# Designed miniproteins, single chains, continued (4), part 84

Each design is a single chain, and the fold is of that chain. pLDDT is the mean over its residues in the fold that is shown.

## One batch from the design tools (miniprotein)

Design m14916
Fold by ESMFold2-Fast:
Structure m14916 (fold): chain A 66 residues (1-66)
Amino acid sequence: SAAAAEAERTIADLQAGRDRYVAAFEKKSQEALEKGDLEKANEIREEGQRVQAAMDATIARVRAAL
């Protein structure tokens, strides 16, 4: 159905966005580590994990609605 195709595209977009955000947080955490800022690196990593969990929960909810 058109609704199923739209939903699959939405899930793919959400997954791609999630992967990009995860990579961005990992990169920023690594940059902080290279500068010797362990506290900042940990803050970025923890925020990245929260964002990933929230996005994964949203993706699961969208899948369940299909």
Scores: mean pLDDT 86

Design m14917
Fold by ESMFold2-Fast:
Structure m14917 (fold): chain A 90 residues (1-90)
Amino acid sequence: SSLLPGAVAAAREWGLSDEEIAAVIEAEEKHPGELTPVIRRVIRKVLEGEYRKLLEIEPSLNEEEREIAKKKIEEIKAKLKELGLEPPAR
């Protein structure tokens, strides 16, 4: 599925081991479009955590840093959408 490359990239970026990533790939190969619930939950928690941290620091940032933070927030939302997960509410 088109979601698998995004899920693998997110998993690597957020510190899942090669063994855990291999398990996700094997599960997707056997059941296309279905990530393991555990891996999906871990990726979601990590992405939501970074999203919340960016929102917390945004008021203390200068104008240039805020533009970088906005780009990162939109990137996180895009990654969640690619994984079939709802973005956290503001």
Scores: mean pLDDT 67

Design m14918
Fold by ESMFold2-Fast:
Structure m14918 (fold): chain A 69 residues (1-69)
Amino acid sequence: LPAALAPLAADPTWRVERLPNGAVIFVREVPAFGEYQALVFAPDGSFLGVVTAPTREEALAKARELAEA
């Protein structure tokens, strides 16, 4: 992982998914809003965006689309 992402990787509330293109997705549940939030980063650690969805599967699908755009 890029060094800039180390604080997120150390936080147990975030689950990490690495994509074949080297992009990194951090996903968590946000109980206060009843949704899942995913942060998407390029292979170099640059922030690409954030997506939200009512399920983890939908949040990951949107995040993968953003990472592969």
Scores: mean pLDDT 76

Design m14919
Fold by ESMFold2-Fast:
Structure m14919 (fold): chain A 86 residues (1-86)
Amino acid sequence: KQLELDRLIHRFRTGEISYEELKKIYDSLTEEERKEFVKALIDAMNVSPEVKERLKKEVDENFSKELADKIIDLFYESVKTNRFIE
């Protein structure tokens, strides 16, 4: 699976990709691609630059599936919490 991070984030923001599809894409990536993916999500979140810098350092030093899931959840909450219809 190939990933264009900027396009993927845009598709998620516009609702073309669900939260579940976003996680599925993450699971298909290599370890290095997962770090880049998670850092791109951090850059796209509506948080202060200081928080973004600290999260990116944690990704570089202590990357784990749990940290990645937490960042994906934070990104989802910041950009998609008001659009869930069954």
Scores: mean pLDDT 71

Design m14920
Fold by ESMFold2-Fast:
Structure m14920 (fold): chain A 109 residues (1-109)
Amino acid sequence: MLPEEELKELEELIELSIKLLKTGDEEALTLVATGLFGWIATIKDEKHRKEAIRLLAEELAKEPELAKKFLEKVEELREDILERFDLSEETFEKTFEELKKLIEEYIKK
């Protein structure tokens, strides 16, 4: 589902999202955590979903404190994300654990 053109748009969206998180605005954190994570979790093509998770993890790993706040907010808003994006609990947990693992791996570099 992510041709090269859409992949570039995703990279730009992630960069913009990180800039919004850096403002310290709670509404921005909520919007990015629910919207971006939820949307990524809905990607049906596993290869494209993994690419999206990798890009998000790489950008979040550059700002470890923001990465921590992002993950905590996603966990807090789990039920809202599941309902809004019509996600299974299994899909949420798989996406969340993949993201968390990649963030930890990138921070260790």
Scores: mean pLDDT 80

Design m14921
Fold by ESMFold2-Fast:
Structure m14921 (fold): chain A 69 residues (1-69)
Amino acid sequence: MTIEEITQFLVDNFGLSEETARKAAELAYELAKAGETNVDRIADRLVQELGLSRETAKAVAILAKLGVE
């Protein structure tokens, strides 16, 4: 999945603004590409940096991992 596909999914399913969804997708993708495979660690970073709920952050982390490999 691309950053654009993750962004659209988050807007449609979690009610995030396009700007917030894109930032979340980009950050999670960056972490996953850098070798972070732990969903909880990616989610914790999204909560800390963007103020997402843990449930939303976990969903973003899973999608980013699937998008990387």
Scores: mean pLDDT 82

Design m14922
Fold by ESMFold2-Fast:
Structure m14922 (fold): chain A 120 residues (1-120)
Amino acid sequence: SIEEELEELMRLLEGKSVIFLIEKKAAEELGEVYELLARAIYRNLEKTGAVIITYEEPVDVSSYKADLVIEIELVDGKLLIRLYVNGELVAERVVEDPREVVPAIIELVREAQARGLLPK
């Protein structure tokens, strides 16, 4: 379930400063998934330090100082997810179904962890 996926994601992000940087159009496309993600972040603030920022105009990701930035944009009707570690783009993925977004983020974070890119 999405709730179990969100619990897994929050565990992976524990001890790290994380910014979810979500384009307004992408947030609208995500719908209920966006609301569930925001709720999971709120409930885990003391453990992860995760924050959601929603934007309408293009942003410079390098201006955000966090261990991880997870950016979600709507591109050609698809959800583009980018993972940044210490300001550097390390992985990206495109998904068509909003329900695949949380699993895709988990996979990207695990890939970065396996490659030794995640801060301690």
Scores: mean pLDDT 85

Design m14923
Fold by ESMFold2-Fast:
Structure m14923 (fold): chain A 77 residues (1-77)
Amino acid sequence: FEEALEKARKAKEEGNFDEALGALREALEAAAKIPDPEARRAAARRIAELAMEILKAMGVKVNFEGAVDSILDSIDD
């Protein structure tokens, strides 16, 4: 999980948005496999935050509250 997030941050800093979004997808898949529910929830929030930063850097307007809620609903029964 941490490796995928770091990869996404590095790609964002380099302006490689396709790579950054791919790494975010890897982070999301890794977060879904985290056995601790609280850690999984924290991971989802970190993914949403980084996704917002990447999308803003690309010039895309984002709804942070909606993104966080959608991710949390997906991983929290």
Scores: mean pLDDT 72

Design m14924
Fold by ESMFold2-Fast:
Structure m14924 (fold): chain A 69 residues (1-69)
Amino acid sequence: GPPTPEEARVASELAAEHADADVETLERLAGERLPHLSPERARAVGGAAKVAALTGRTSPRAAGQAGGL
């Protein structure tokens, strides 16, 4: 099912704190922050954190300059 507000908040916090972390690290940290989650649910939160980190890094400068330096 879709993430709860608490799961979404944790995903956003992990994305902000660990923007360069791999999905495996984010999944582990999600499980530590939300120990009542199943392993499958913790992986979903870790994946959401990775997506949030990637979308938050879209540079307006890259969009305005073809060739991206």
Scores: mean pLDDT 71

Design m14925
Fold by ESMFold2-Fast:
Structure m14925 (fold): chain A 85 residues (1-85)
Amino acid sequence: TYKATATFTATSSSGVTLSAVAEAYATAETEGVGTGSGTDSVDNETLTVRVVLDKDGNVKAYGGTLTSSTSSKDATLTSLTVEKI
């Protein structure tokens, strides 16, 4: 079993820094998908994040997006770790 933890940040339209964490768990038989989210309470902007971990402990994909009523922009990956559990 493997665990991936991906942390993302984005800055909202009001200047608030949002952070969200995605955690994925993969077994010898199954790929893992992790998702996370954070929302700015002032502008109602949402950071959504994802990480995909294969059965061999390799990160296949990751991404984060900050969405508002007027825009969508990529979040910044700040940390990515994989550990064998």
Scores: mean pLDDT 79

Design m14926
Fold by ESMFold2-Fast:
Structure m14926 (fold): chain A 57 residues (1-57)
Amino acid sequence: SMDRERVTAFLRSLGLSDRLIERALALSGWDPRRVGEALLELGLVDEELAAAINAAA
């Protein structure tokens, strides 16, 4: 699985702000494998992209 730094770098490459990345990680319980679900809850991604992010972690 990706560690927290790799997930953070990936989300920055998608153009997300550090504030949104921190919020997504907090909503995921700091589990990189759940960050796609957190981004979906924030309305920042669709279900397909959320699944792809989760698979990449």
Scores: mean pLDDT 73

Design m14927
Fold by ESMFold2-Fast:
Formats: C-alpha cells, structure tokens, sequence
Structure m14927 (fold): chain A 65 residues (1-65)
C-alpha cells in the first residue's frame, strides 16, 4: 500500500465519520468544562471506539485501492 493510497483512504474514512468525530470532540470539551469525570471517561471510550472504526475502514478502503 502506497502513502498516497493511505492518505486517500484516511480522507474517505474521515469524511464518513465526520459528524461522529465532531460530536465526540464536543462531548469531550463539554465534559472537561463541567468537570464531569464520568462523562469524560464515557467520551474517551467513545473516541477510542470511533478511532478503531475509522482505522479499520481506512485499511479496508486502502486494500481495495
């Protein structure tokens, strides 16, 4: 897999998950501002799951290119 193929795959995966990424980032900011440790832990867990999905989808896209 070339670097160009990986960049293209990452952009396609990011576009696919853009709304979820924005929502998670906002959830993290809100949790930090509120000092809500439980909400922050939930947001971080969601962020980690989203990153796993993003990486998996990016690799699958790259393999098809």
Amino acid sequence: ISFETLVKALKEAEEKYKEEIDAVEQQIRDSVAAGDTAALQAAVARYNELNKKLSKDAMEIAKKL
Scores: mean pLDDT 78

Design m14928
Fold by ESMFold2-Fast:
Structure m14928 (fold): chain A 74 residues (1-74)
Amino acid sequence: KYKEELKKLMEEMKKNPEKVIELVEKMHEIMKKYYEETGDAEETKKLGEELKPLFEEAMEVAREEAEKLAKELE
């Protein structure tokens, strides 16, 4: 299930902000596979739109965790 895999990667971003770049690349590969298997641009866009708020939330949480770690080093 591509949607579940993408959600797992977003959860991992929240836990490991240092791996954000690697995790974003993995999400990109999953979206590419989804498009290749479905052949449906509208379905792929729909998945992207559905996951966009969750992705933005994961990025925000990762940013907050990174800031918290920076403050703990201060």
Scores: mean pLDDT 75

Design m14929
Fold by ESMFold2-Fast:
Structure m14929 (fold): chain A 77 residues (1-77)
Amino acid sequence: SAEEEIKKKVEEIKKLVEKALENKEEVEVEWEFEYDGVRLKVRLKLTAEGVLTGEIEVDGPEEVQEEARRMLERGRE
């Protein structure tokens, strides 16, 4: 399902950011995901100083956009 694939990608990105943060490395991640008419584009940048910035774009039917946003928000602490 779209929720499962989004969750998997969020977890992959989280692990990448955690590893970079532990190693004090700069990392930049950009990926696109398309499922059942929904397109997600994520851009994240972590500096060596530990500053994280990011953009998330969601395009598709309104109900699926809202569901995708909820999934992404659940990834926030």
Scores: mean pLDDT 67

Design m14930
Fold by ESMFold2-Fast:
Structure m14930 (fold): chain A 61 residues (1-61)
Amino acid sequence: MEIDDKEVELTLYIIQGAIAERAGDKEGAAKYYRKASQVAREMGLTELADEFEKKAEEAEK
């Protein structure tokens, strides 16, 4: 089974964003969720990219 390196990168950014959010690091959470959104967009997952972009905005509020 071949795993796309972008899938691994997306998963890593999602995990880092979630960890930052739970730690109260709003800036870090927003940063990693934006990176996840960017990778999802590169993979053609537009709806998923939009979701992470919203999560990043919510994290900074």
Scores: mean pLDDT 81

Design m14931
Fold by ESMFold2-Fast:
Structure m14931 (fold): chain A 91 residues (1-91)
Amino acid sequence: NEAERKKRIEELKKAIKERLKEMGIEITPELEKAIEKAAEIVVELEEAGIGDYMTPEQAQLAKELYSQLKTDEELEAFMLAMAILVEKENS
């Protein structure tokens, strides 16, 4: 469902931004773009069912999505998004 996907992306973006503010990190325009990209990638991976067991097609999709992370800010935003998602599953 496209509406649910959009909602998950916005919720994840909000959570990442809030955590960065709590850490005293300034959200620059570059970091904001990195957050959006990271949230989209994480939600895409989650929706594709990518986990410990992957088909060749899922592995290729994961490789393509990970290859979009080109800057340190994008990688940091991605790692934070994954941490938030894992924390939510365990809470």
Scores: mean pLDDT 75

Design m14932
Fold by ESMFold2-Fast:
Structure m14932 (fold): chain A 89 residues (1-89)
Amino acid sequence: MEEERKKKAEEEAKFYIAMLQSLADEAVRLGEEHPELRDEFLAAAQQINDDIEKAKKLMEENPEEGAKYAREALIKGHDRLAELVRRAR
């Protein structure tokens, strides 16, 4: 792997990991705002935190796989929170 390509993949992975951290915080906040679905929002936040830890480990060993994993986790996390928000109405 080219060193420049690796560094770019690491920066991309860090960007998506930061977005996942923000999403986990938002999931916790939404659980406090919607106590009827608190357990579901907390479970979503836990899944996002698990994905963050996996993405960090992958990034250290294979930055491109770490970036890909983090991006896919971010999409899944957003979709899950959107479903929960629709049910919390």
Scores: mean pLDDT 85

Design m14933
Fold by ESMFold2-Fast:
Order: C-alpha cells, then sequence, then structure tokens
Structure m14933 (fold): chain A 68 residues (1-68)
C-alpha cells in the first residue's frame, strides 16, 4: 500500500540521518517529494534535521537545512 511505502521511506530517511548519510537522506527526500508532495517531504526533512542534530551529524543537518 502507498502508506506502507511512505512509512518505509520515513524509516530509511531516519536511519540515514542517524548514520549521517547525506547522499541517501537527500535521495529519499527527493523520492518523498515526487511521490507524496513537497509539504510531506518538507515535514520529513524537518524531522530528519532534528534527528541529525540529536546524533551530532552536523554535515547531514546542514544539508537538510538547505533542503528546507
Amino acid sequence: AEQDEFNLLVVRLTKAAIDGNVEEALKILDELRERFGEDTARHAAEVALQVARDFGNEKAAEALEKYL
């Protein structure tokens, strides 16, 4: 289902933010934007930004701030 696909993308985005994987995080946000719209991608980016900051991933946090 589309909701299950959305949940999988959000889980993958959260993991990328925890791991500091900037390239994967931005790729997932682009996929979220294309499939679920800009507002959904923006909200996901806001959550991922907080996760990146909480885990000390400064480069990922900076990239996510620029995406917003």
Scores: mean pLDDT 83

Design m14934
Fold by ESMFold2-Fast:
Structure m14934 (fold): chain A 84 residues (1-84)
Amino acid sequence: MKLSEEEFEREVQISMARMSRAVSKIAKDNAEKKGDEELTKLAQQAIDLSDQIIAALRAGDEAAYAALKAQLSATVKQLNALSS
């Protein structure tokens, strides 16, 4: 069955969220190896937020998606600041 343009855009957004999750998992694994508990916690929060974003996208919950995306952006900024 052919995807609609809206379904295609949603699957692209889900794929981007999956990539973000994979990067966050690598960051968590590296933080754990260094014994950095704060970075490990923030990386876990980024993973959890990515999973929630995928769920919101699949549910068509645009309000939840917008809120979760903002939270993920803030968490990633904190992660980058602490890893500097």
Scores: mean pLDDT 81

Design m14935
Fold by ESMFold2-Fast:
Structure m14935 (fold): chain A 92 residues (1-92)
Amino acid sequence: AAEETARRLSEPIAEKAAEYAVKEYPELDYEEVKREALEHITGLALKIASLPEEEQEAVLAKLRERAAASGPVESELLNGLIEVIEAVRAAK
């Protein structure tokens, strides 16, 4: 199912986001940040994949543009989100 695919593929991205956040701000709870990131990435990917195809392509183009203009960490996370969205689109 699309939701299962989104959640499974979002997990490594949420882990990376939590690792980077805790490295920058050691006072943050890794498990809490990971959980919040997983929920947000999964929800966002499902929402984008439910848009009309033209709108999905516009969002993906914006995400790719932002990833190209971002530093290594943000680029890695954005490219991960793009992969989740593409996989959810394929699962429909």
Scores: mean pLDDT 83

Design m14936
Fold by ESMFold2-Fast:
Structure m14936 (fold): chain A 86 residues (1-86)
Amino acid sequence: MIPAIDISQEEYEEFVKKHKEALEYAEKLTEELKKLMEEINASEEQKKEALGKILETVQESVLNNESEEEFKEKIEKVVEEVKKKL
């Protein structure tokens, strides 16, 4: 089993059910970021760091049981910060 130091699969699944629209929005922002990274020939390290920041943001929102509005605002901010560092 993956160590309990990370968000459990069950907690993630419950979050997904409650925040389906917010997660679909996060997925769209992530796809746009991936397209940008491909266009600028971003390194594998840059891609890993960028996607890692997004994943960490999702995990933090699950852990804090954040609302859809809080999660959307947080993910938008993280994606914008990642874009500035590319």
Scores: mean pLDDT 73

Design m14937
Fold by ESMFold2-Fast:
Structure m14937 (fold): chain A 87 residues (1-87)
Amino acid sequence: MEEVRKKIEELAEFMVELLEKQGRYDEAERLRESVKRLLETEKDPAALATYILSEARIIMKEADEEERKEIEEKMKELQELVQKYLA
C-alpha cells in the first residue's frame, strides 16, 4: 500500500508541475487537492491507481513527446506495482 501511495504522489507531482508549466495553475491546484483528499480517504490501491491513471491519460494529451514518455513510464510503474500488491 505505501509503495502504491508513493508512486501515485510521484505521478501526481509530475502532472502538477506539467500543468503549472502550461499556465494551468487552477487545474494544478485542483489535482493536488484531489490527490491529497483521495490518499486520505481511499484505502483500495486499485481505486487510487484508477483515478490517477485516468488523470494522467487526460494530461498527456497536451504534453510534448518527452513529457508523454515520462508519464507513460510512471503509469506503467504504478500499474505493475498495483498488480504485484493484488497478486
Scores: mean pLDDT 80

Design m14938
Fold by ESMFold2-Fast:
Structure m14938 (fold): chain A 58 residues (1-58)
Amino acid sequence: GLRDRATATLSRTLNIPRSLADGLVDVAVAALAAGGRVSDKGLETLGVSREQLRALGE
């Protein structure tokens, strides 16, 4: 799914374990739910659009 793709992309891009990448996706989703912002570079790093990241939190 979209979450698995984001985790895999982040893991490859940052060269980190998938478990850590999954945690970072959770933090990004939680930040959006709390009214926070994710930078365009952050979205590019995750390999998802802003709308797709919002959908991951739903």
Scores: mean pLDDT 71

Design m14939
Fold by ESMFold2-Fast:
Structure m14939 (fold): chain A 70 residues (1-70)
Amino acid sequence: SAAREAGLATVRERATAAAGEELAEQVVDLLKQGRVDEAFELLASVVGEERAREILEAGERTGVRVAVDA
């Protein structure tokens, strides 16, 4: 869905800025597989739990925005 794609794009952008492109791609790949807990733990291992939570919440918020605008 457009909402899911927008959410994943937001996570990729923010994770790249915080942890680099290679880690961001691994996080997005895990999210595409529905492995949300593993994606969170991987991201948190580099940027910390608080920042990892903020990045994943930004993706969810973007997805909600796109879904409402549709």
Scores: mean pLDDT 82

Design m14940
Fold by ESMFold2-Fast:
Structure m14940 (fold): chain A 81 residues (1-81)
Amino acid sequence: MSLLEKTEEYVKLLREYGGVTITGVDIVTESGPISIAQLQAEADAVRDELGITSAKTVTVTSAEDVQAIISALALVLEEKA
């Protein structure tokens, strides 16, 4: 699965369930470490801004999953701007 395909899947999850709860372990990438706690904080901020009360649990297993979630959250926010 490509980064684009993963991003599209997370956008569908956000649209269907209204939000995501992120679980997993911190991932080290070529660009540096990415904290699951930091990613969850960004997801919570988006959720609060959109007024979302429900969420689907998502498990992060790779750097591509982290990047796809970040991209999906940004796309959902842009649709409201």
Scores: mean pLDDT 67

Design m14941
Fold by ESMFold2-Fast:
Structure m14941 (fold): chain A 73 residues (1-73)
Amino acid sequence: SEEEIARTELLIGLLTTVAGSSRLVAERLEERARETGDERQLALAEENRRAAEELEREAERLRRELERLKEEA
């Protein structure tokens, strides 16, 4: 249905935005770690990078579901 398509598109957008934010945080933490030698910032960067990867995988799964929904509509 169009409602399911719209909801799926919205969720893909939200996941993509949050993943992008997590990657930006990871990049900034990695930069800070290079400047300061603070290994805690590298650990936090790794956590944010993993979070972004999980969100990107979920967004990709939803993009495949979106294609199916459009074929059924």
Scores: mean pLDDT 87

Design m14942
Fold by ESMFold2-Fast:
Structure m14942 (fold): chain A 83 residues (1-83)
Amino acid sequence: MPSTGSPELDSVLPPELRRLIQRYRRLGIPLSDEIVALMEELVANPDDLELLRRLVSALLAEARRLNAPQDLLDELEALLASL
């Protein structure tokens, strides 16, 4: 089935973050309304590094709360440290 949900959101994100978001979806981890709103804001403002950093921080906090795999946590922490 053609996906019309959020492929455009993924296209705006840096390749590393896009890969991490796809991993979230593959694990069946629900994205909070806050994270979705931040992703939509970043699509509108793709050069806003503060929004990007806030999105990565929110993803990391949510992943920790949901006991996501350690490799995903490590990648999110590395990405946040590089921003």
Scores: mean pLDDT 73

Design m14943
Fold by ESMFold2-Fast:
Structure m14943 (fold): chain A 55 residues (1-55)
Amino acid sequence: MSPEERLGVTLALLDAPQEVVDLAYRYLETHPEDADALIARLREDPSSARALLEG
């Protein structure tokens, strides 16, 4: 499973709103090396991850 597929699964499990989904994939386009770190942050602290994506 690719990092992008794993991100999609994680976002679905968290019932993330579409805005957060869009921001997460946009983040990966500019930071492809950070996919696993973003996934870990989303699982451990969704609020902190959201702040990162919006900043």
Scores: mean pLDDT 79

Design m14944
Fold by ESMFold2-Fast:
Structure m14944 (fold): chain A 96 residues (1-96)
Amino acid sequence: MSVIADAKVLKGSDNEAEIEVTAREDGTVEAIASKDGDPSKGKVLDTREVKAGETARFKVKAEKGYTPLVRVTGANGATDVAGAGKSDLPPMAPPA
C-alpha cells in the first residue's frame, strides 16, 4: 500500500494495462509508457487531476518493449508507481 494512493492492475500484458487508482490525497495521476520500468524515462500518455478519495481508471497502451505504468504525484511532490507485471510501490520521494 502506498501513502499517496492504492493501485490495482485489473487487466495486464507486457505492453497494455488497465489500472485503477484510488487517491489517498489530492494530486496528479500520469499514465506512462516506461522504458525498463523507469517512469522518469518514459512517455506520458495521459494526465488526470484527482482529489482525495477519488478513483480513476486508466487504459494504458505502450509500444512493445515498454512497460505501462501509472505514477501518482501528491500536492507536496511525493510520488508512487504501479503497473502491469510490477508491484513496485517505492517509498515517497522526500517533499520540498
Scores: mean pLDDT 67

Design m14945
Fold by ESMFold2-Fast:
Structure m14945 (fold): chain A 68 residues (1-68)
Amino acid sequence: MTPEERLAAAREIVRQALLDKGYSPEEAERFAEMTPEEARAWAEKHAGTDPVLASALRALADAQRELE
């Protein structure tokens, strides 16, 4: 899997996690477009309350960093 393919997959996982929680598609897209720093900060703050979404956002941040 290329870094670009991994980033696309990570974004889709974040979108799906938010949609499964009842968020709108527009909100899901905002989360999928977070910077690596924003995604990690959110994951650290919410890991205890939302471990699934926190894990998805960490994966997104890791995939984005692979393109640096």
Scores: mean pLDDT 78

Design m14946
Fold by ESMFold2-Fast:
Structure m14946 (fold): chain A 58 residues (1-58)
Amino acid sequence: SPELGRLLGALEAADKMIEKLKNAKKPSDAVITPEEMKSLMRKGEELGRKLQEELEKA
């Protein structure tokens, strides 16, 4: 489904951010901009909602 593709894309984006934080050796490397933070929170909320919808369909 197109929705599944979108969810997979969002998970890939989340993985990139996690790797950035995981590989941070300095405080500056672990900094997330306000824009990145807002984007991650919005994607997280959408993922939660979409997972709930998929569970209801199953």
Scores: mean pLDDT 67

Design m14947
Fold by ESMFold2-Fast:
Structure m14947 (fold): chain A 85 residues (1-85)
Amino acid sequence: HMKEIDLKKYKPKKHLSDYPEEVRREAVREAMKRLGLPESLADEVYQALLDLDEGKKHISDIENEELRDKFIEIYKLAEYIAEQK
């Protein structure tokens, strides 16, 4: 089993876009699974995270604070998972 991580304290060494696409997609799916989110939404979440990473969207554009925190958690967890591969 993968170790639980304190996402608030985690500092990614790379951006999600720095990893190969297969690794990025799998990391996002695994992050969603670990957070109790449906894997069927993984492609939608993956695209939203890429838009943030590529500068097409800013985190401040997400007005809902809970949703903003959720995207940050998915992003950090996905980068952590990608780093472990």
Scores: mean pLDDT 69

Design m14948
Fold by ESMFold2-Fast:
Structure m14948 (fold): chain A 57 residues (1-57)
Amino acid sequence: MTMREFLSLEYSEAAAVLREAGIPVSQINAALVELARRGRETPDAEVEELIAEYKAE
């Protein structure tokens, strides 16, 4: 899914995507905020790519 689609999700749906991608529950809020910030800059990017970059940090 694109970041534009991800940013249109409700919190529970966005949190589920991050959890399924292996983001720990304790980090979901911080990850969601940072990924939303990055996704507004690159709305056509795939969510999986931005999550992988975030996890590599």
Scores: mean pLDDT 81

Design m14949
Fold by ESMFold2-Fast:
Structure m14949 (fold): chain A 68 residues (1-68)
Amino acid sequence: SEAEELARELVERNGGEVSALELGRFVHERYGVELGAAINGAGAFGEDGKVGLEGAEELLRRAEERWG
């Protein structure tokens, strides 16, 4: 639920999709993880380096499990 709300906000702020950098920056700020580790630890992105709402939600849930 919280991951879904956060993912929706990030996706909407970024025009319908979120880059690895934007998601990694959020994880870095929220959990204090090094930015590079946050980006790599967020998981695989598509060929364009972006994910939509459902992808962002899954990656945020995994980040919370790993660092929260």
Scores: mean pLDDT 72

Design m14950
Fold by ESMFold2-Fast:
Structure m14950 (fold): chain A 75 residues (1-75)
Amino acid sequence: SRKEELIEGLREFYARFEAVYDEIKAKLNAEQQKKLDEAMEKLREVVENAEKLSIEELEERLREIQKLIEEAAAL
């Protein structure tokens, strides 16, 4: 139940973020774009493997992705 809701929310977030990704990326410099690309790739991997991951593993991977997005914003 809780895990299913989390995975569904992640898939929805991913789809919406992907829809605006190119527009956001076009406004960033090369270093910011690389960090954002890394974050997007890791998010894609989490979404693809969500069924195989525990809730704890999902939360840890999401914290790593958040850090990459924050690093991209700081550049």
Scores: mean pLDDT 80

Design m14951
Fold by ESMFold2-Fast:
Structure m14951 (fold): chain A 80 residues (1-80)
Amino acid sequence: SQEESIKLLEQMIALEKASADYYKSQGKYELAKEHEKTAKEYEKLLEKVKADPSMTLDEVIKEAEEIAKKHYERVAEIEA
């Protein structure tokens, strides 16, 4: 449902923002910026979901998984 999609994305956004704050507290500013960037990508997907009630939860999960995959790749590059 749209309600489930919104809840999922809000939780993912909150997690990324918390991670960014954590890394800032550790002096890891490049990792913090990467988590902030990913939070913004989930916020953009959230606005898309709100604008398009026809989006299924499965479609939202697939788009969120692609965001997560790219985030993981960028984190790995920063930590290399």
Scores: mean pLDDT 89

Design m14952
Fold by ESMFold2-Fast:
Structure m14952 (fold): chain A 68 residues (1-68)
Amino acid sequence: MKDIKGKSLEEALVELEKNYPKGTKVKLTLSDGRTFEVTVGERSLPEELRKAYLEHGDTLKVEKAEVL
């Protein structure tokens, strides 16, 4: 999914909800090289991803996303 590259984590999650049904699992790669599995439509993010978003949200961008 190249259309979400360069977006903030919040923007990327919104785009995933528009393009994929609830329950779809997606692997996100962030601009710092970290990878996280997220489920489309879930309210809770992995704890590490949530911390990264809160601490670095404006500077932390999505580099790649892969549907699992």
Scores: mean pLDDT 70

